# Designed miniproteins, single chains, continued (3), part 82

Each design is a single chain, and the fold is of that chain. pLDDT is the mean over its residues in the fold that is shown.

## One batch from the design tools (miniprotein)

Design m10843
Fold by ESMFold2-Fast:
Structure m10843 (fold): chain A 102 residues (1-102)
Amino acid sequence: SIREKLKKQSTASDEEIDALAAFIEGKEPKNPDSPIVQFFKSLSEEEQKMVRELLRAVVNDDFEKAKEIIEKMKKENPFLYEQLKELARRLGLTKLLEAIES
């Protein structure tokens, strides 16, 4: 499951894992007031789509697709790229950090 993969690939709390999984699956999170959920809500529809596709690729070990999305994000939305890099470091999203730093 997405939740089990996130638990193995991060230092995120159960609440943070719920928020990430709900966002990836397009479902309602358990805590809509959490900082992670508020971050996703602050994004435009196009930014949400890009971030969701990236997180889905990372969770599914699709490194080629993840790298393509990261390179597009660096060129088209460098502010979003920096925000995601900070989020990945904060949550210890190791596979996402590996894709960003390669």
Scores: mean pLDDT 84

Design m10844
Fold by ESMFold2-Fast:
Structure m10844 (fold): chain A 78 residues (1-78)
Amino acid sequence: SDDARQSLIDGLIKSGASPEDAQKAADLTVQGAQALSQGNVEQAQKLLQEAKKIAIDSGVSPDDVTKLIGDAVTRTLS
């Protein structure tokens, strides 16, 4: 959902990500959640791993990345 995407962007920026990297990570997270909804687990894992890498490389802690992306996936699937 748009709300889940925006909450993820805001959370990533608050946790140290650049706005550009936060948007890229959020877009990949939404795509990963969509792949999960379609049963494409392998594609979803790839997209979510890319999203996590971008967020970590942008300065977000691994724990914050795991929580923020996990919350966004759950909210997108609901």
Scores: mean pLDDT 87

Design m10845
Fold by ESMFold2-Fast:
Structure m10845 (fold): chain A 77 residues (1-77)
Amino acid sequence: RETALRLIERTGDEVRRILLDTLPATPEARALADRVAEQVRNRLLSLAGRGGVSLDEMEKEAAAIVAEVRALAEALA
């Protein structure tokens, strides 16, 4: 059982965790991770607000965002 709001929250938390695990332990890195997570949540919330978008489509977009963040984190490590 997954709701759009739960998916959005979980995706933001996952993105934040990936960045915090990869970036140096600085206040600037923490602020960046928080801001990126907020932008990801806002992007998915905007998608959810559109008529005709299915939960499956939102899950696909969330997975793509997480994969992109992981690839970026690996490239920066």
Scores: mean pLDDT 79

Design m10846
Fold by ESMFold2-Fast:
Structure m10846 (fold): chain A 76 residues (1-76)
Amino acid sequence: MPLSEEELELETSRVALAVALAAAKSEGNEEAAELARRALEAQERNPNVELTLELVRALDAGDLERARRLVEELEE
């Protein structure tokens, strides 16, 4: 069963979000955990790999304002 390039990129972005969510929960960062959770829900409805990877980068950098804007864009 070949994964397409698109499917592989999508799965990679989902794993990155799941890791970010787990990290935020372990650190007690409730805002980052909520943003990662919302992004995972939005991705199931309308997947966007590029925005998802930018969101992971924003969360890793602690840029919660940028992360919130990216989540809102994913939910559009």
Scores: mean pLDDT 78

Design m10847
Fold by ESMFold2-Fast:
Structure m10847 (fold): chain A 90 residues (1-90)
Amino acid sequence: SLEEVKRLLETAVRLARGEDVSDEPFLAGITSREERARAIADRLLELLGKNDPEVRELVGQLYHAILRGDPEAVERIAEELLKIAEKKLG
């Protein structure tokens, strides 16, 4: 759903800022930043299209921005992913 995409993107920003995301049930039992970023990326691909090259590129950029702790880049990429989500799901 569009609301699930929004929540995943908000969680990505929080993770990039170094905020505690242990309150997210989706990430329960996942302790590393890399595994959390991968879980978010995999779920976004599932929701927005695993075979869409634009989605794959943006999700890849999001994953790397989370890993380097770049919340400004995550926010920019999240805006583009949200536009795609609104077209596909809204």
Scores: mean pLDDT 85

Design m10848
Fold by ESMFold2-Fast:
Structure m10848 (fold): chain A 84 residues (1-84)
Amino acid sequence: MEAEKLKEEIKELEKRIEELKERASTLSGEAKREALSKIQEAQAYISLAKSYIKKGDLELAKKYIKLAEEKIREAEAIIDKAEA
């Protein structure tokens, strides 16, 4: 089912967020603050996606999943640069 697929996508994104939180915890200063900010935005979008799945609005759920993926990639880029 489409809703079940979106729930599985959300679980994978939540796993990636936990991995990024672990990595961000090793950073300091501006890079840590920026990475954690992007992680918080990703978590907010995931919460919205879950809400829209519950309401049956799968198109809005997909939009918020894409926004969460974008914020996860932004956080990964900040962390990768800070670790280099």
Scores: mean pLDDT 86

Design m10849
Fold by ESMFold2-Fast:
Structure m10849 (fold): chain A 98 residues (1-98)
Amino acid sequence: MALEMLEKLKKGELTVADIPRLNEAVLEGLDDPETREEVIKLLKEIAKTFNHPSVLTTPKGVIAFEIIYYIKKNRPDAFEEIKPYLGPLLKTLLENPY
């Protein structure tokens, strides 16, 4: 489930209504040793897409921001593995949410 949902996110096939299901599936995938590394790999690829400010004006960018923020709050160990792959814009927004 997590791998399928993250591939759909990369393809722009998800909507903001999918965020709760994506959040749940990703946490389950991170907690499963069999899928953890592939989930983290896909999250790193998603994080790399924030190379341009305009990405955050798209549904795909909003969904990607929300899942990374959710991981930061609920699985900080996984977030630390993803953090080096975040673009400067997304990293700044995660550090200064106000």
Scores: mean pLDDT 76

Design m10850
Fold by ESMFold2-Fast:
Structure m10850 (fold): chain A 95 residues (1-95)
Amino acid sequence: AAEEQEALALEHLREALRAVERGDLEAAREHAERALEHLREAAALGSERAEAAVPAVEGALEAIERGDGEAARALLEAAIAVLEGRADEVPDPAA
């Protein structure tokens, strides 16, 4: 179910955030990749919140790849806020 995939993504995003906070970018990358897999599955099942969170997680992975822990933390926090229904800022960027 989409809700179950959202919950799994949220768990992995929280673990990725904790990894970034302790400076473990490799662990952060692994958890963010798992979160992205669950978000894509939830979006395929019709989750608009999961679809909206995908760009933030993709951005966090790019930040991790370049060693930018501050940008990664901000993007992971944004993805968590979207999935928790506390923010819609990430899904609103104009093309």
Scores: mean pLDDT 84

Design m10851
Fold by ESMFold2-Fast:
Structure m10851 (fold): chain A 88 residues (1-88)
Amino acid sequence: SFSQELIERLQKVREEAEKNGMTEDERRLRVIETLIDYLREKHPELQAEVDELRAEVEKVREGLKNNDPSVRQKILDLGNKVLELLDL
């Protein structure tokens, strides 16, 4: 289950996305970035995995700017990997 702290962080992301008119894919990427930051804080031993996840986020961000059709699948795969590492 999600911790109260994580739920509050994700609620702030939703509010930010609504206020700034973010697209669905931009909102999903912001959620993933929030989960990666949470993973780093809870699992400092996973620094190498976090660094790789952050590199993949940057590739996805570039793909969003270029309308890369593979971006949606990469966002889903990245999200699933972060949730697995968080045991969620």
Scores: mean pLDDT 84

Design m10852
Fold by ESMFold2-Fast:
Structure m10852 (fold): chain A 88 residues (1-88)
Amino acid sequence: MRSLRERLDELIKKAEESGKTIAEVLAENDRKAQEDLVKNYGIPKEEVEKRLKTVEEVRAGLERLIDYALSLGHITPEEAERIRKALE
């Protein structure tokens, strides 16, 4: 089972390598997954559009996830600040 911290570290690395923020990487991944659902499973485009997240929505989701990870002790406050900087 992958820890939340390991998943976040992988996302940070991918963002750094691509010159993008973590929020942008996650938004692109979500968009690609939704496009795949339309092409391979015949999901209506209208339903996919409702599920697409903006970079701002992904950022807000990551902020909540960071707070949750801190509450569980999965990350330190210092790691949380590093992740927040990667969101910028």
Scores: mean pLDDT 66

Design m10853
Fold by ESMFold2-Fast:
Structure m10853 (fold): chain A 95 residues (1-95)
Amino acid sequence: MLPSLEEIERVIRSASPEDQEVVLRLYELTRQLVENLRAGKIDLDLLDELGDLLKEVIDLINDPSRTPEQKTGLSTAFHLIVTGLDRAWGDALRS
């Protein structure tokens, strides 16, 4: 359901270490949120931090200083993470 850490690391490899850290932080928060949802709980602090990180990654993707290759990697990772979260959230709401 969520992408593997290895898949995310692979698709963002061309990004700067700082950009990679932001995406990996988003992935870790999303993983924790999904685990909490499966346990029947919601952490509002994690949701708030998730919102901030989603905006930060979108800002990185839209930054004109990034190369097309870097933007493609960041955008692909973002799509994989958001799709995985959406699926997990939908499944939790139906349970």
Scores: mean pLDDT 84

Design m10854
Fold by ESMFold2-Fast:
Structure m10854 (fold): chain A 64 residues (1-64)
Amino acid sequence: LSEETWREVLRALADMYEALGNLAYKQGKKDEAIEWYTKAAELYRQAGDVERAQEAENKAKELK
């Protein structure tokens, strides 16, 4: 796989983890939401999407 394709896969996975974080938050599962947002941020960073990574990190920190 090309490096570009792999980064797109990581970003898509990060988007899914962010969605899981949003779902957990709406269900009142704050600790689980923090974990999902943290994982999403790490994947966005690995994909080179610094802005999305920071956004996900901020969501996790707001819940702490």
Scores: mean pLDDT 83

Design m10855
Fold by ESMFold2-Fast:
Structure m10855 (fold): chain A 87 residues (1-87)
Amino acid sequence: MKKLKLELDPAESVKVGETLTVTAYDENGNPVSNVRLLAGATGAEFREVGSSSDGVVKVTFDLPGTYVIRAVSETGESDLRVVVVEP
């Protein structure tokens, strides 16, 4: 499958209860339709935490820590991205 690129806002870290916006792009830089976002704490199993028809997923974290996220669509999958959630 082709590789998806993720753009995170905010880019460095989010606070507990703050919205992280994740946008998925294809190899040509176009937003990907029908994307699912998977997330897990470091060493934990991945679970679906959001989905979007327009490539933009909004996620909120309840606990501080280091998380790993990944996007999946019919056209491709992203690499793992690390997200730091601050108190």
Scores: mean pLDDT 79

Design m10856
Fold by ESMFold2-Fast:
Structure m10856 (fold): chain A 67 residues (1-67)
Amino acid sequence: SMMERVRALIRSMARLQELELSEAEVERLAKEVLRTMEEQGLTWRDLAGVIAELLARYREDPSLFRE
């Protein structure tokens, strides 16, 4: 599924950056990725860039993606 692909890419990119994410954080980030893409009219070609931006935001303040 599309959500499985997004979650897998988040986990792979986080691992490369040595970021430890819980399953809840991965799920929250995946929803935020899809929301950002929809709100900004982005295509699937932009997916890796959106994930990179959100992981950078997470590094600055992990609490932004809790709940």
Scores: mean pLDDT 79

Design m10857
Fold by ESMFold2-Fast:
Structure m10857 (fold): chain A 79 residues (1-79)
Amino acid sequence: MLNSNEIKRFKELLKKFDKDNDGKVSVTDLLNSIVLSSRNGFDLSTLPKYKALLDKYDTDGDGIIDYKKMIKELDELEK
């Protein structure tokens, strides 16, 4: 289970990678960025949780996620 701080950081990452505001992000790019961010204080133990969440929302298997759906679920978890 993700805590509120982990959820907040994950939402920030999703928004950061949606540079053109199309609502789509690459699973590979997100995972690579989480790994790189581990040098800046990300807890790598959360990486499997993020990967499982991303895989769940990659319904087409194309490696592209509609992160706006994911944000809605993360917002519900923060309430």
Scores: mean pLDDT 68

Design m10858
Fold by ESMFold2-Fast:
Structure m10858 (fold): chain A 76 residues (1-76)
Amino acid sequence: PSVPRLPTGNEYDGSDVERWKRHAEAVLETARRAGTPEEQIEEAKKLFEKSLEAMKEGKYREATYYYGEGVDVLTS
């Protein structure tokens, strides 16, 4: 169970974004249970919301990027 890898080049598909989404959801739940400050949780949630909007627009590269940024906020 390693952190999802970004695809090489411009080959982003829904399965890559879905893996990042599942990882992000697990990290968010872990952060909530660990008592991470609400401000940090809300910052990550805003990034995950941007990822969901990018997914709705078919912007898989952008969606994957925002999931990664949100995970970094919770794990930095």
Scores: mean pLDDT 75

Design m10859
Fold by ESMFold2-Fast:
Structure m10859 (fold): chain A 92 residues (1-92)
Amino acid sequence: KKEEIEELLKGIRDGLARLKEAAAAGDTDLVADLAERIAHVARELLKLKPSKEALEEAARLLEEAARIAEAAGLADAAERLRRVAEEARKAA
């Protein structure tokens, strides 16, 4: 359970790093794909009932991903990311 939570958190961190690179390159299709993958990994993380600290970190990472998606013109993707971030904050 702990190892699985750490792996999913790493997935979100790595996903955000790739999302930043894709956005800087102007690759909107890749930004959209990565945003959806980040949201999916975060939803899996929430099922594992992680610690308050892990939930707060996930929420911050998701909010940053949402801002990047929004700046890329992907409003629906940004809204999905913000919704998962709110769920994480509520669970914390």
Scores: mean pLDDT 87

Design m10860
Fold by ESMFold2-Fast:
Structure m10860 (fold): chain A 85 residues (1-85)
Amino acid sequence: MEELRQLALEAGRVADEIVKLAPELYPDVQAFVDALDELRITGDPEAKARAVEEARRIYDKLKELGLPDEVISRVERVIARLEAL
């Protein structure tokens, strides 16, 4: 539970940074945050799979837009931490 809480906090921070740099990604970021919140509330493996899928979509779009490597690396770490749950 604590690991998922810490992951949700970091995901929220990187989501806020992404929206500041690329406001057009707000719907993608919102879908990811919603899936992560569902995972945190329910523990549903389908919610985990959806959160990973949404994070990967964001990762690909960040690379296409040429956002800073630091932000891209933070998303990669969030994906790795989600998959390790």
Scores: mean pLDDT 83

Design m10861
Fold by ESMFold2-Fast:
Structure m10861 (fold): chain A 72 residues (1-72)
Amino acid sequence: MTEESLRRIAQATLQMADLAEKNGFTEEAEELRSIARQLEAALEAGDYETALELAKQAQDKMVEVNRKLIEQ
């Protein structure tokens, strides 16, 4: 996975957080924003091991939130 791919995951996570918040999933939106901020911080620090772990957490959470959005 490239640094560019990890940055795109962070951006997608923030966009999903905004969508979740607009649909009343404020707690899930806050969780997504927290993961995205941590991922961005890890990338800025060059900590790719932590960034990869956070990217996986972000993707797993986005799948969960997307399921809730589809059920609306």
Scores: mean pLDDT 84

Design m10862
Fold by ESMFold2-Fast:
Structure m10862 (fold): chain A 100 residues (1-100)
Amino acid sequence: RPSLEELAKRLIELGSKLSREEQREFLRRLAERLREAAKETGDKILERIADSVEDLAEDESVSIEDAIYRLYLFIETLPEELKEILHEVLEEVLAEVEEE
């Protein structure tokens, strides 16, 4: 299983090869997955992360590299239980991007 750092690097590499519109769609999918996890757990921190990623998807000044790197740094500050949930979400999003 890849580490959280390895997932972040792989997502940045794949995201950097996408068009601007595809990068926006990628961030929207990530936000949707995070929002689903927040609903399942009832965790307000996950809800806040989902909102932040959605805002990044709408901000044309933020690159996919900056968005993923900022998300990674924030995740590293979270409790282990939330890190595991976010690790699974990032693995799911990476799989979707690699198939399209």
Scores: mean pLDDT 77

Design m10863
Fold by ESMFold2-Fast:
Structure m10863 (fold): chain A 98 residues (1-98)
Amino acid sequence: SETLLELTNRIESLAGGKDMERWSAIAALSLPAAVHKMLGEEDIELEVTAIEEAIESLKKLKEKSEEEKKILKELEEMKELMEKEKLTADEAAKKIKE
């Protein structure tokens, strides 16, 4: 998923502190993209699970930057839309922009 890869890169750009929570979020969001590359398919349930794990990891940060708060909000909005309308992360992101 291009959307999950973009979110992963945004979190990685904030590196330089206590990184365990950030690296856990990056790892979670990277799994669906790796599976898609190997199997040639996107799995909505796998993407939702990855987003849930990323949300949990980012919420554990003792102090959040404004960008991390924005990423967390975007992840929560995407997850809600994906579960409600059975969309992939890329489809949910496109609908939010429109």
Scores: mean pLDDT 78

Design m10864
Fold by ESMFold2-Fast:
Structure m10864 (fold): chain A 70 residues (1-70)
Amino acid sequence: ELDKLVEEYIKRIENAKSLEEIEQIYRDAVKKLNELSLKAKTREENLKILDAYTRIRRVYFEKVRELKKK
C-alpha cells in the first residue's frame, strides 16, 4: 500500500541523525516511487505517486533545515 510506504519513509527521515543518512533515505524513496510509476496503469495511480513524492520531499527539506540549525 502506497500510504504505508510513504509513512515508513517519512518516519525514517524524521529519525535520521545526519544529512548523509537523510539523503540516502530520500534517494531510496524516490527510486521506489519511480518503480511504482513505471508500473502504474492509470492517471489516478500516477497522481497518487506524485502526491507521495511531494509529501516525502516536504519532510526531507524540513529535516535538512532542522539538522542545519545545529
Scores: mean pLDDT 82

Design m10865
Fold by ESMFold2-Fast:
Structure m10865 (fold): chain A 74 residues (1-74)
Amino acid sequence: ELEELVEKVIKAILEGKEEEAKKIIREIMEKFNLTPDELAEAVYEVLSKKYPGMVARQYADVVRDLYLEILEEE
């Protein structure tokens, strides 16, 4: 469900697999009515449990930016 897809996006980004991360974000967009900011906050909540807040926010911002790129490609 959403949490599993969020974990997959995080893994793809940490591994530097940007296109794989975009594919997972597209799946999240199709299955859930989330804004870019809502997805970024979900990523931040997961990462902030394991990483310093500044690092968690940096990766959350990357996810938001990738979501926005996908919207521009439509």
Scores: mean pLDDT 82

Design m10866
Fold by ESMFold2-Fast:
Structure m10866 (fold): chain A 107 residues (1-107)
Amino acid sequence: MEEEALRKAVEAARYMKEGKVEEALEKLREALELLGVPEEEIERILELVRRAAEGDAAAWSELAALMAEYSRRGRRGQLIAGVIGMVLAGIANRKGLSAAELAALQL
């Protein structure tokens, strides 16, 4: 399950980097389902990721806060935060953000 979820997260990040938002969201959904995230929370995360991909800074900030919350929930929470972070890194790479700018947005 864990390895499969990470594989899907890598695919989602790659699709985001290519600008294939809908394919990325489908892979992200599959990764979050494998990690046991509730459906309501998955729908919220997917909508925030779509908005972040469109350039919504508020959605990016909400995802960063959500990642921080998940990171405090033990190993599974850290994996969920990591999956979200990989997809956000894909968006940032497509937009040409520097490593420093990306780090500032993920804190």
Scores: mean pLDDT 80

Design m10867
Fold by ESMFold2-Fast:
Formats: C-alpha cells, structure tokens, sequence
Structure m10867 (fold): chain A 80 residues (1-80)
C-alpha cells in the first residue's frame, strides 16, 4: 500500500501531466537521468515512472529533492 506522502506526490504528478505536460516531460527526463546515474533501471512506461517516483519519496527523499532541483533549474533556464 502507498503511504499518504506517496499518494499526495503521485496526485501532484498526475495533475502536472494533465495541466502542465511540458513540466511533466522535463520531470520524466530528469528522473530517467537520475535513475541511470544511480544504476537503477529506466522506466519504460508512465506507470513504471510513477512507481519510481513513489519509491524515491519514501526511500530516498534526498534524491527526490535533487530531482525537483534539476527540474526547477531547467524550467528557470527555459524562461530566461
């Protein structure tokens, strides 16, 4: 079963996919890069990507914070 924190994060990511697909695409690419750097398998579907995000929220909050920082920096650079 998913924790409350994982459920909240997944709801936010699903909302991003629906209302801000460009930011969602950046999130998925940065996630794939982060996972590759850590020797973890690349998500092959949206479902696998959401599972990886849920895992990071619970088991590696520092990696999740790093991922969000990478996403934010890329968005900031695109708007500059």
Amino acid sequence: ALSPAQKQALAMFRSLKEHDPETYAILLRQLRELLAERGLPEPRSDAEALEALAWLVENDPEAMRELMGRVWKEIEKLNS
Scores: mean pLDDT 80

Design m10868
Fold by ESMFold2-Fast:
Structure m10868 (fold): chain A 117 residues (1-117)
Amino acid sequence: SLDDFLDVLLSDDSLASILPTARVVLEESKSEEEAVEILANQLYLILKTIKELSKSDEELREAVTRFLTALRERLNLEEITDELIDEIIDALINDDEERLRELTRVIAEALVKKAKE
C-alpha cells in the first residue's frame, strides 16, 4: 500500500542512507553527470511508484509533498522549493514524463552537490 511504502521510505534509516548512497554513486560514476543521471532516475522511479500506489490526485499530492519535504528538511536541500514540489505533482498528474525527468534532475544535482560537501 502507499502508507506501507511511505513508512519505509520516510523512516529514519532510509532517510539517513540517502547521502551515503549518493556519495557511493558519485565515487563509482565516471563523471558528475553520470551520478546525476543515476540519482535522477532513482528519484523518478520512487515518484512513479508513489503515483501507482495513490488512489487519487489528492493522495498523490499529500504523499509527494511529505516525501520531498522530508528530503528538504533532513538533507538541508533548499533547492526543493514549494514551487518545485507543485511542479513535480503537476507533472505526475499530467503524465508529463519529460518535465518529471527535468525536475528530478534538479533534485539529483542538489544531492550530488551535498554529497561533495
Scores: mean pLDDT 90

Design m10869
Fold by ESMFold2-Fast:
Structure m10869 (fold): chain A 71 residues (1-71)
Amino acid sequence: GLSAEEEAKIAEIAARIGAAIGELDDPAVREALRRAAQEAARAIMDGDYEKAEAIVEEALELARRELARRA
């Protein structure tokens, strides 16, 4: 089972990516962010916190670029 620390980190990632999804209207970009959240959660479960953070950073950069494109 997941540790409390792993559960907390997965919840943090879900909240960060979920907030970004809420700002986006493009369904393809929203789906890419959902997949990134799933991949980051899997990396946490594998003990690879550095990989999880890199996935989140790339997903949030994609969201920032999409928002800038729409502004």
Scores: mean pLDDT 83

Design m10870
Fold by ESMFold2-Fast:
Structure m10870 (fold): chain A 74 residues (1-74)
Amino acid sequence: MLTPEQQAELNAIAEEALAQLKALQEANASKDELYRLLLQTLDRVIEILSTEPSLQEQVDTLQAMRDALRAKLE
């Protein structure tokens, strides 16, 4: 089970990412800038979720998504 502190951190990450996404969209940002934001957000989420063994399947899925997004920046 995630701690209240970890849950609060995940909520903060989600709110921060949404605000940054909105700012990038308003600035007419490039696809690469959007992908970088997604990669940064995924890395932070994976780090927190990987501490919870019951979420291993979700972590594996997120890691695969991260790797696929990283490949698109190459």
Scores: mean pLDDT 81

Design m10871
Fold by ESMFold2-Fast:
Structure m10871 (fold): chain A 82 residues (1-82)
Amino acid sequence: GKEDGFNAVGDLASGLASAAEGGKGIGGDEKAGRSAQEAVRRAMAGQPATADLGKASEGRKEGATEALTKLAQAGGGVVTVV
């Protein structure tokens, strides 16, 4: 477990917030935010997943990609962002 001691939880929360806001706030695409959240959940469970951020801005996609990469490193899962 990585309940405390790591900034991974903070990075996860920031990445989820950025992805959800990108999907819902930029372009109004709730599906993109939901896809990112599901990908994070699966990655934390050690499963491969794809996050479709379609309508999120480039900056939000970059932030989400960085957060998801850190999750892959810390959580033992794999996430692909498209």
Scores: mean pLDDT 57

Design m10872
Fold by ESMFold2-Fast:
Parts: structure tokens; C-alpha cells; sequence
Structure m10872 (fold): chain A 79 residues (1-79)
């Protein structure tokens, strides 16, 4: 489905950004622009995941939303 294809593309991009952040942190550097990109991608992925979960397992929607919000808040501390 189009939703699943978009989710896979976002997952790949999120993994790329996460790997770059980890690499920079290991080098004792930090790029706020990467943190901002991670926040943007996480918000977009969360919207798609919530839409998917709402259709298949609606009882999990609130948990997924809460976890996404906590992750975004954590990332925003670095942006």
C-alpha cells in the first residue's frame, strides 16, 4: 500500500539520520540541523504509524502517540 511504502521510505531516512547523529556524537561533535531533521522525520513517521495502528489495533493508538511525543521532546532538547 502507499502508506506502507511511505513508512518504509521514512524508516530508511530515519535510520540514515540516526546513524549520522551517532557518528557525530562519537566524534565529540553535534549538528543541531540533524536533530531538527530527526524531529521532522519522527513526527512524519509517527503520523503514518498512528494511522496504521488506528486501522489495525486502535487500542494501541494512545500508547504509540505518547511514546512518539516523548521521543520528539527528547530530540527537541538537542535542536
Amino acid sequence: SELEERLQALQAELERVSAEIAKQLEAGKFDKALAEEAVRLTREAARLVIEYVERHNPELVEEVREHAEKLIAFLEEFA
Scores: mean pLDDT 72

Design m10873
Fold by ESMFold2-Fast:
Formats: C-alpha cells, sequence, structure tokens
Structure m10873 (fold): chain A 61 residues (1-61)
C-alpha cells in the first residue's frame, strides 16, 4: 500500500522501524505533518534534519 511504501521510505531515511514510521504516518493524518515530525524529533530521537525529511514525506499524504 502507499502507506507501507511511505513507512519504508521514512524508515530508510531516519533509521526508525517500519512500525514506528507507520505510527508517525497515522499521527500525521490526525495532527498534520508538522506536529507529527516534531513528535518524532522530541520522542523518537530524530535530528532536526531527519524531522524535516519526515515532514516533507508526510505532505505527500
Amino acid sequence: SMKEELAREISRRTGLSVRQALGIIELGEQMGPELAAKYAQLNLGLSEEQAEIVRELLEKL
């Protein structure tokens, strides 16, 4: 599915597990890409650059 492909891309670019990436995608659908990326930065140990990558990828939803 498109969400699974996006989750694999997030995993590849950030080092998060596919499960964590799917959780961030669901959060992005509920709260928007910016807040989901900020959550990942604060709670999953992503750098600022990695959080920006997540935000951009989530905007494709």
Scores: mean pLDDT 87

Design m10874
Fold by ESMFold2-Fast:
Structure m10874 (fold): chain A 61 residues (1-61)
Amino acid sequence: MVDALEASARTLRELAEKYREEANKAKQLPDGKSIVEKLKKMADDYEEAARQAEAALATAR
């Protein structure tokens, strides 16, 4: 059984990694600076949300 909150935390973590990878790919583009900044911000936002959810789950167990 998968807790909905646990599933959400995993999804947020995966989204953070996905956007971080996209930011790294965008760094290879000569004109990718603004895109890199936006993707990094999205990755950081999702990573922080995932950490908070994971910490709450770990503390509750």
Scores: mean pLDDT 77

Design m10875
Fold by ESMFold2-Fast:
Structure m10875 (fold): chain A 86 residues (1-86)
Amino acid sequence: MEAEKLAKEMIERIKANTPENLEKLRELSKKMIELAREAEENKDQEVIEAIQKAIEELTPVIKASSKEVRDAFLEAQGEEFKKELA
């Protein structure tokens, strides 16, 4: 699944923890958000489930990563959830 491939690539970039890899991580995050939006529009449950599994794989890696990576992820997710609640 594309979401799983993106998650694995993001994990590799997080492990390296360099400014250059953080830029690539943002690009991969945009791709995953695009996949999620497209899956929601198409009501593609299989893709939605794949994204959920990808998030489950990313979560422990993000928690163990640098503060900069964690803050960037939390900030991006926080904005999305705030809009969903409104």
Scores: mean pLDDT 68

Design m10876
Fold by ESMFold2-Fast:
Structure m10876 (fold): chain A 93 residues (1-93)
Amino acid sequence: SAAVEARFRRGLAALEAGDYAAAASYLLPVVGSSDASPELRGRAFFYLGRAYAALGRLEDARAAFQKAVELLTETLGPEHPEVLEARRELATL
């Protein structure tokens, strides 16, 4: 939906600006939304993981990256660049 996509884009903009708390607040509703596709939820979990890692919330970051790997592997396949990036982020926590 347009509203879920807009929240996702706002979360990404906040992340790029270094506002990690704002990024998490925009992305958290996206990961729980039935209006978000599994692929969009997987991407939202990936960026939520990055926001949590930047905030020092390492256990929350790990859980988010694990969900990103799960959903993005299911939707894009295990060798897709986005899946490989999420797995790399997990390996470096």
Scores: mean pLDDT 91

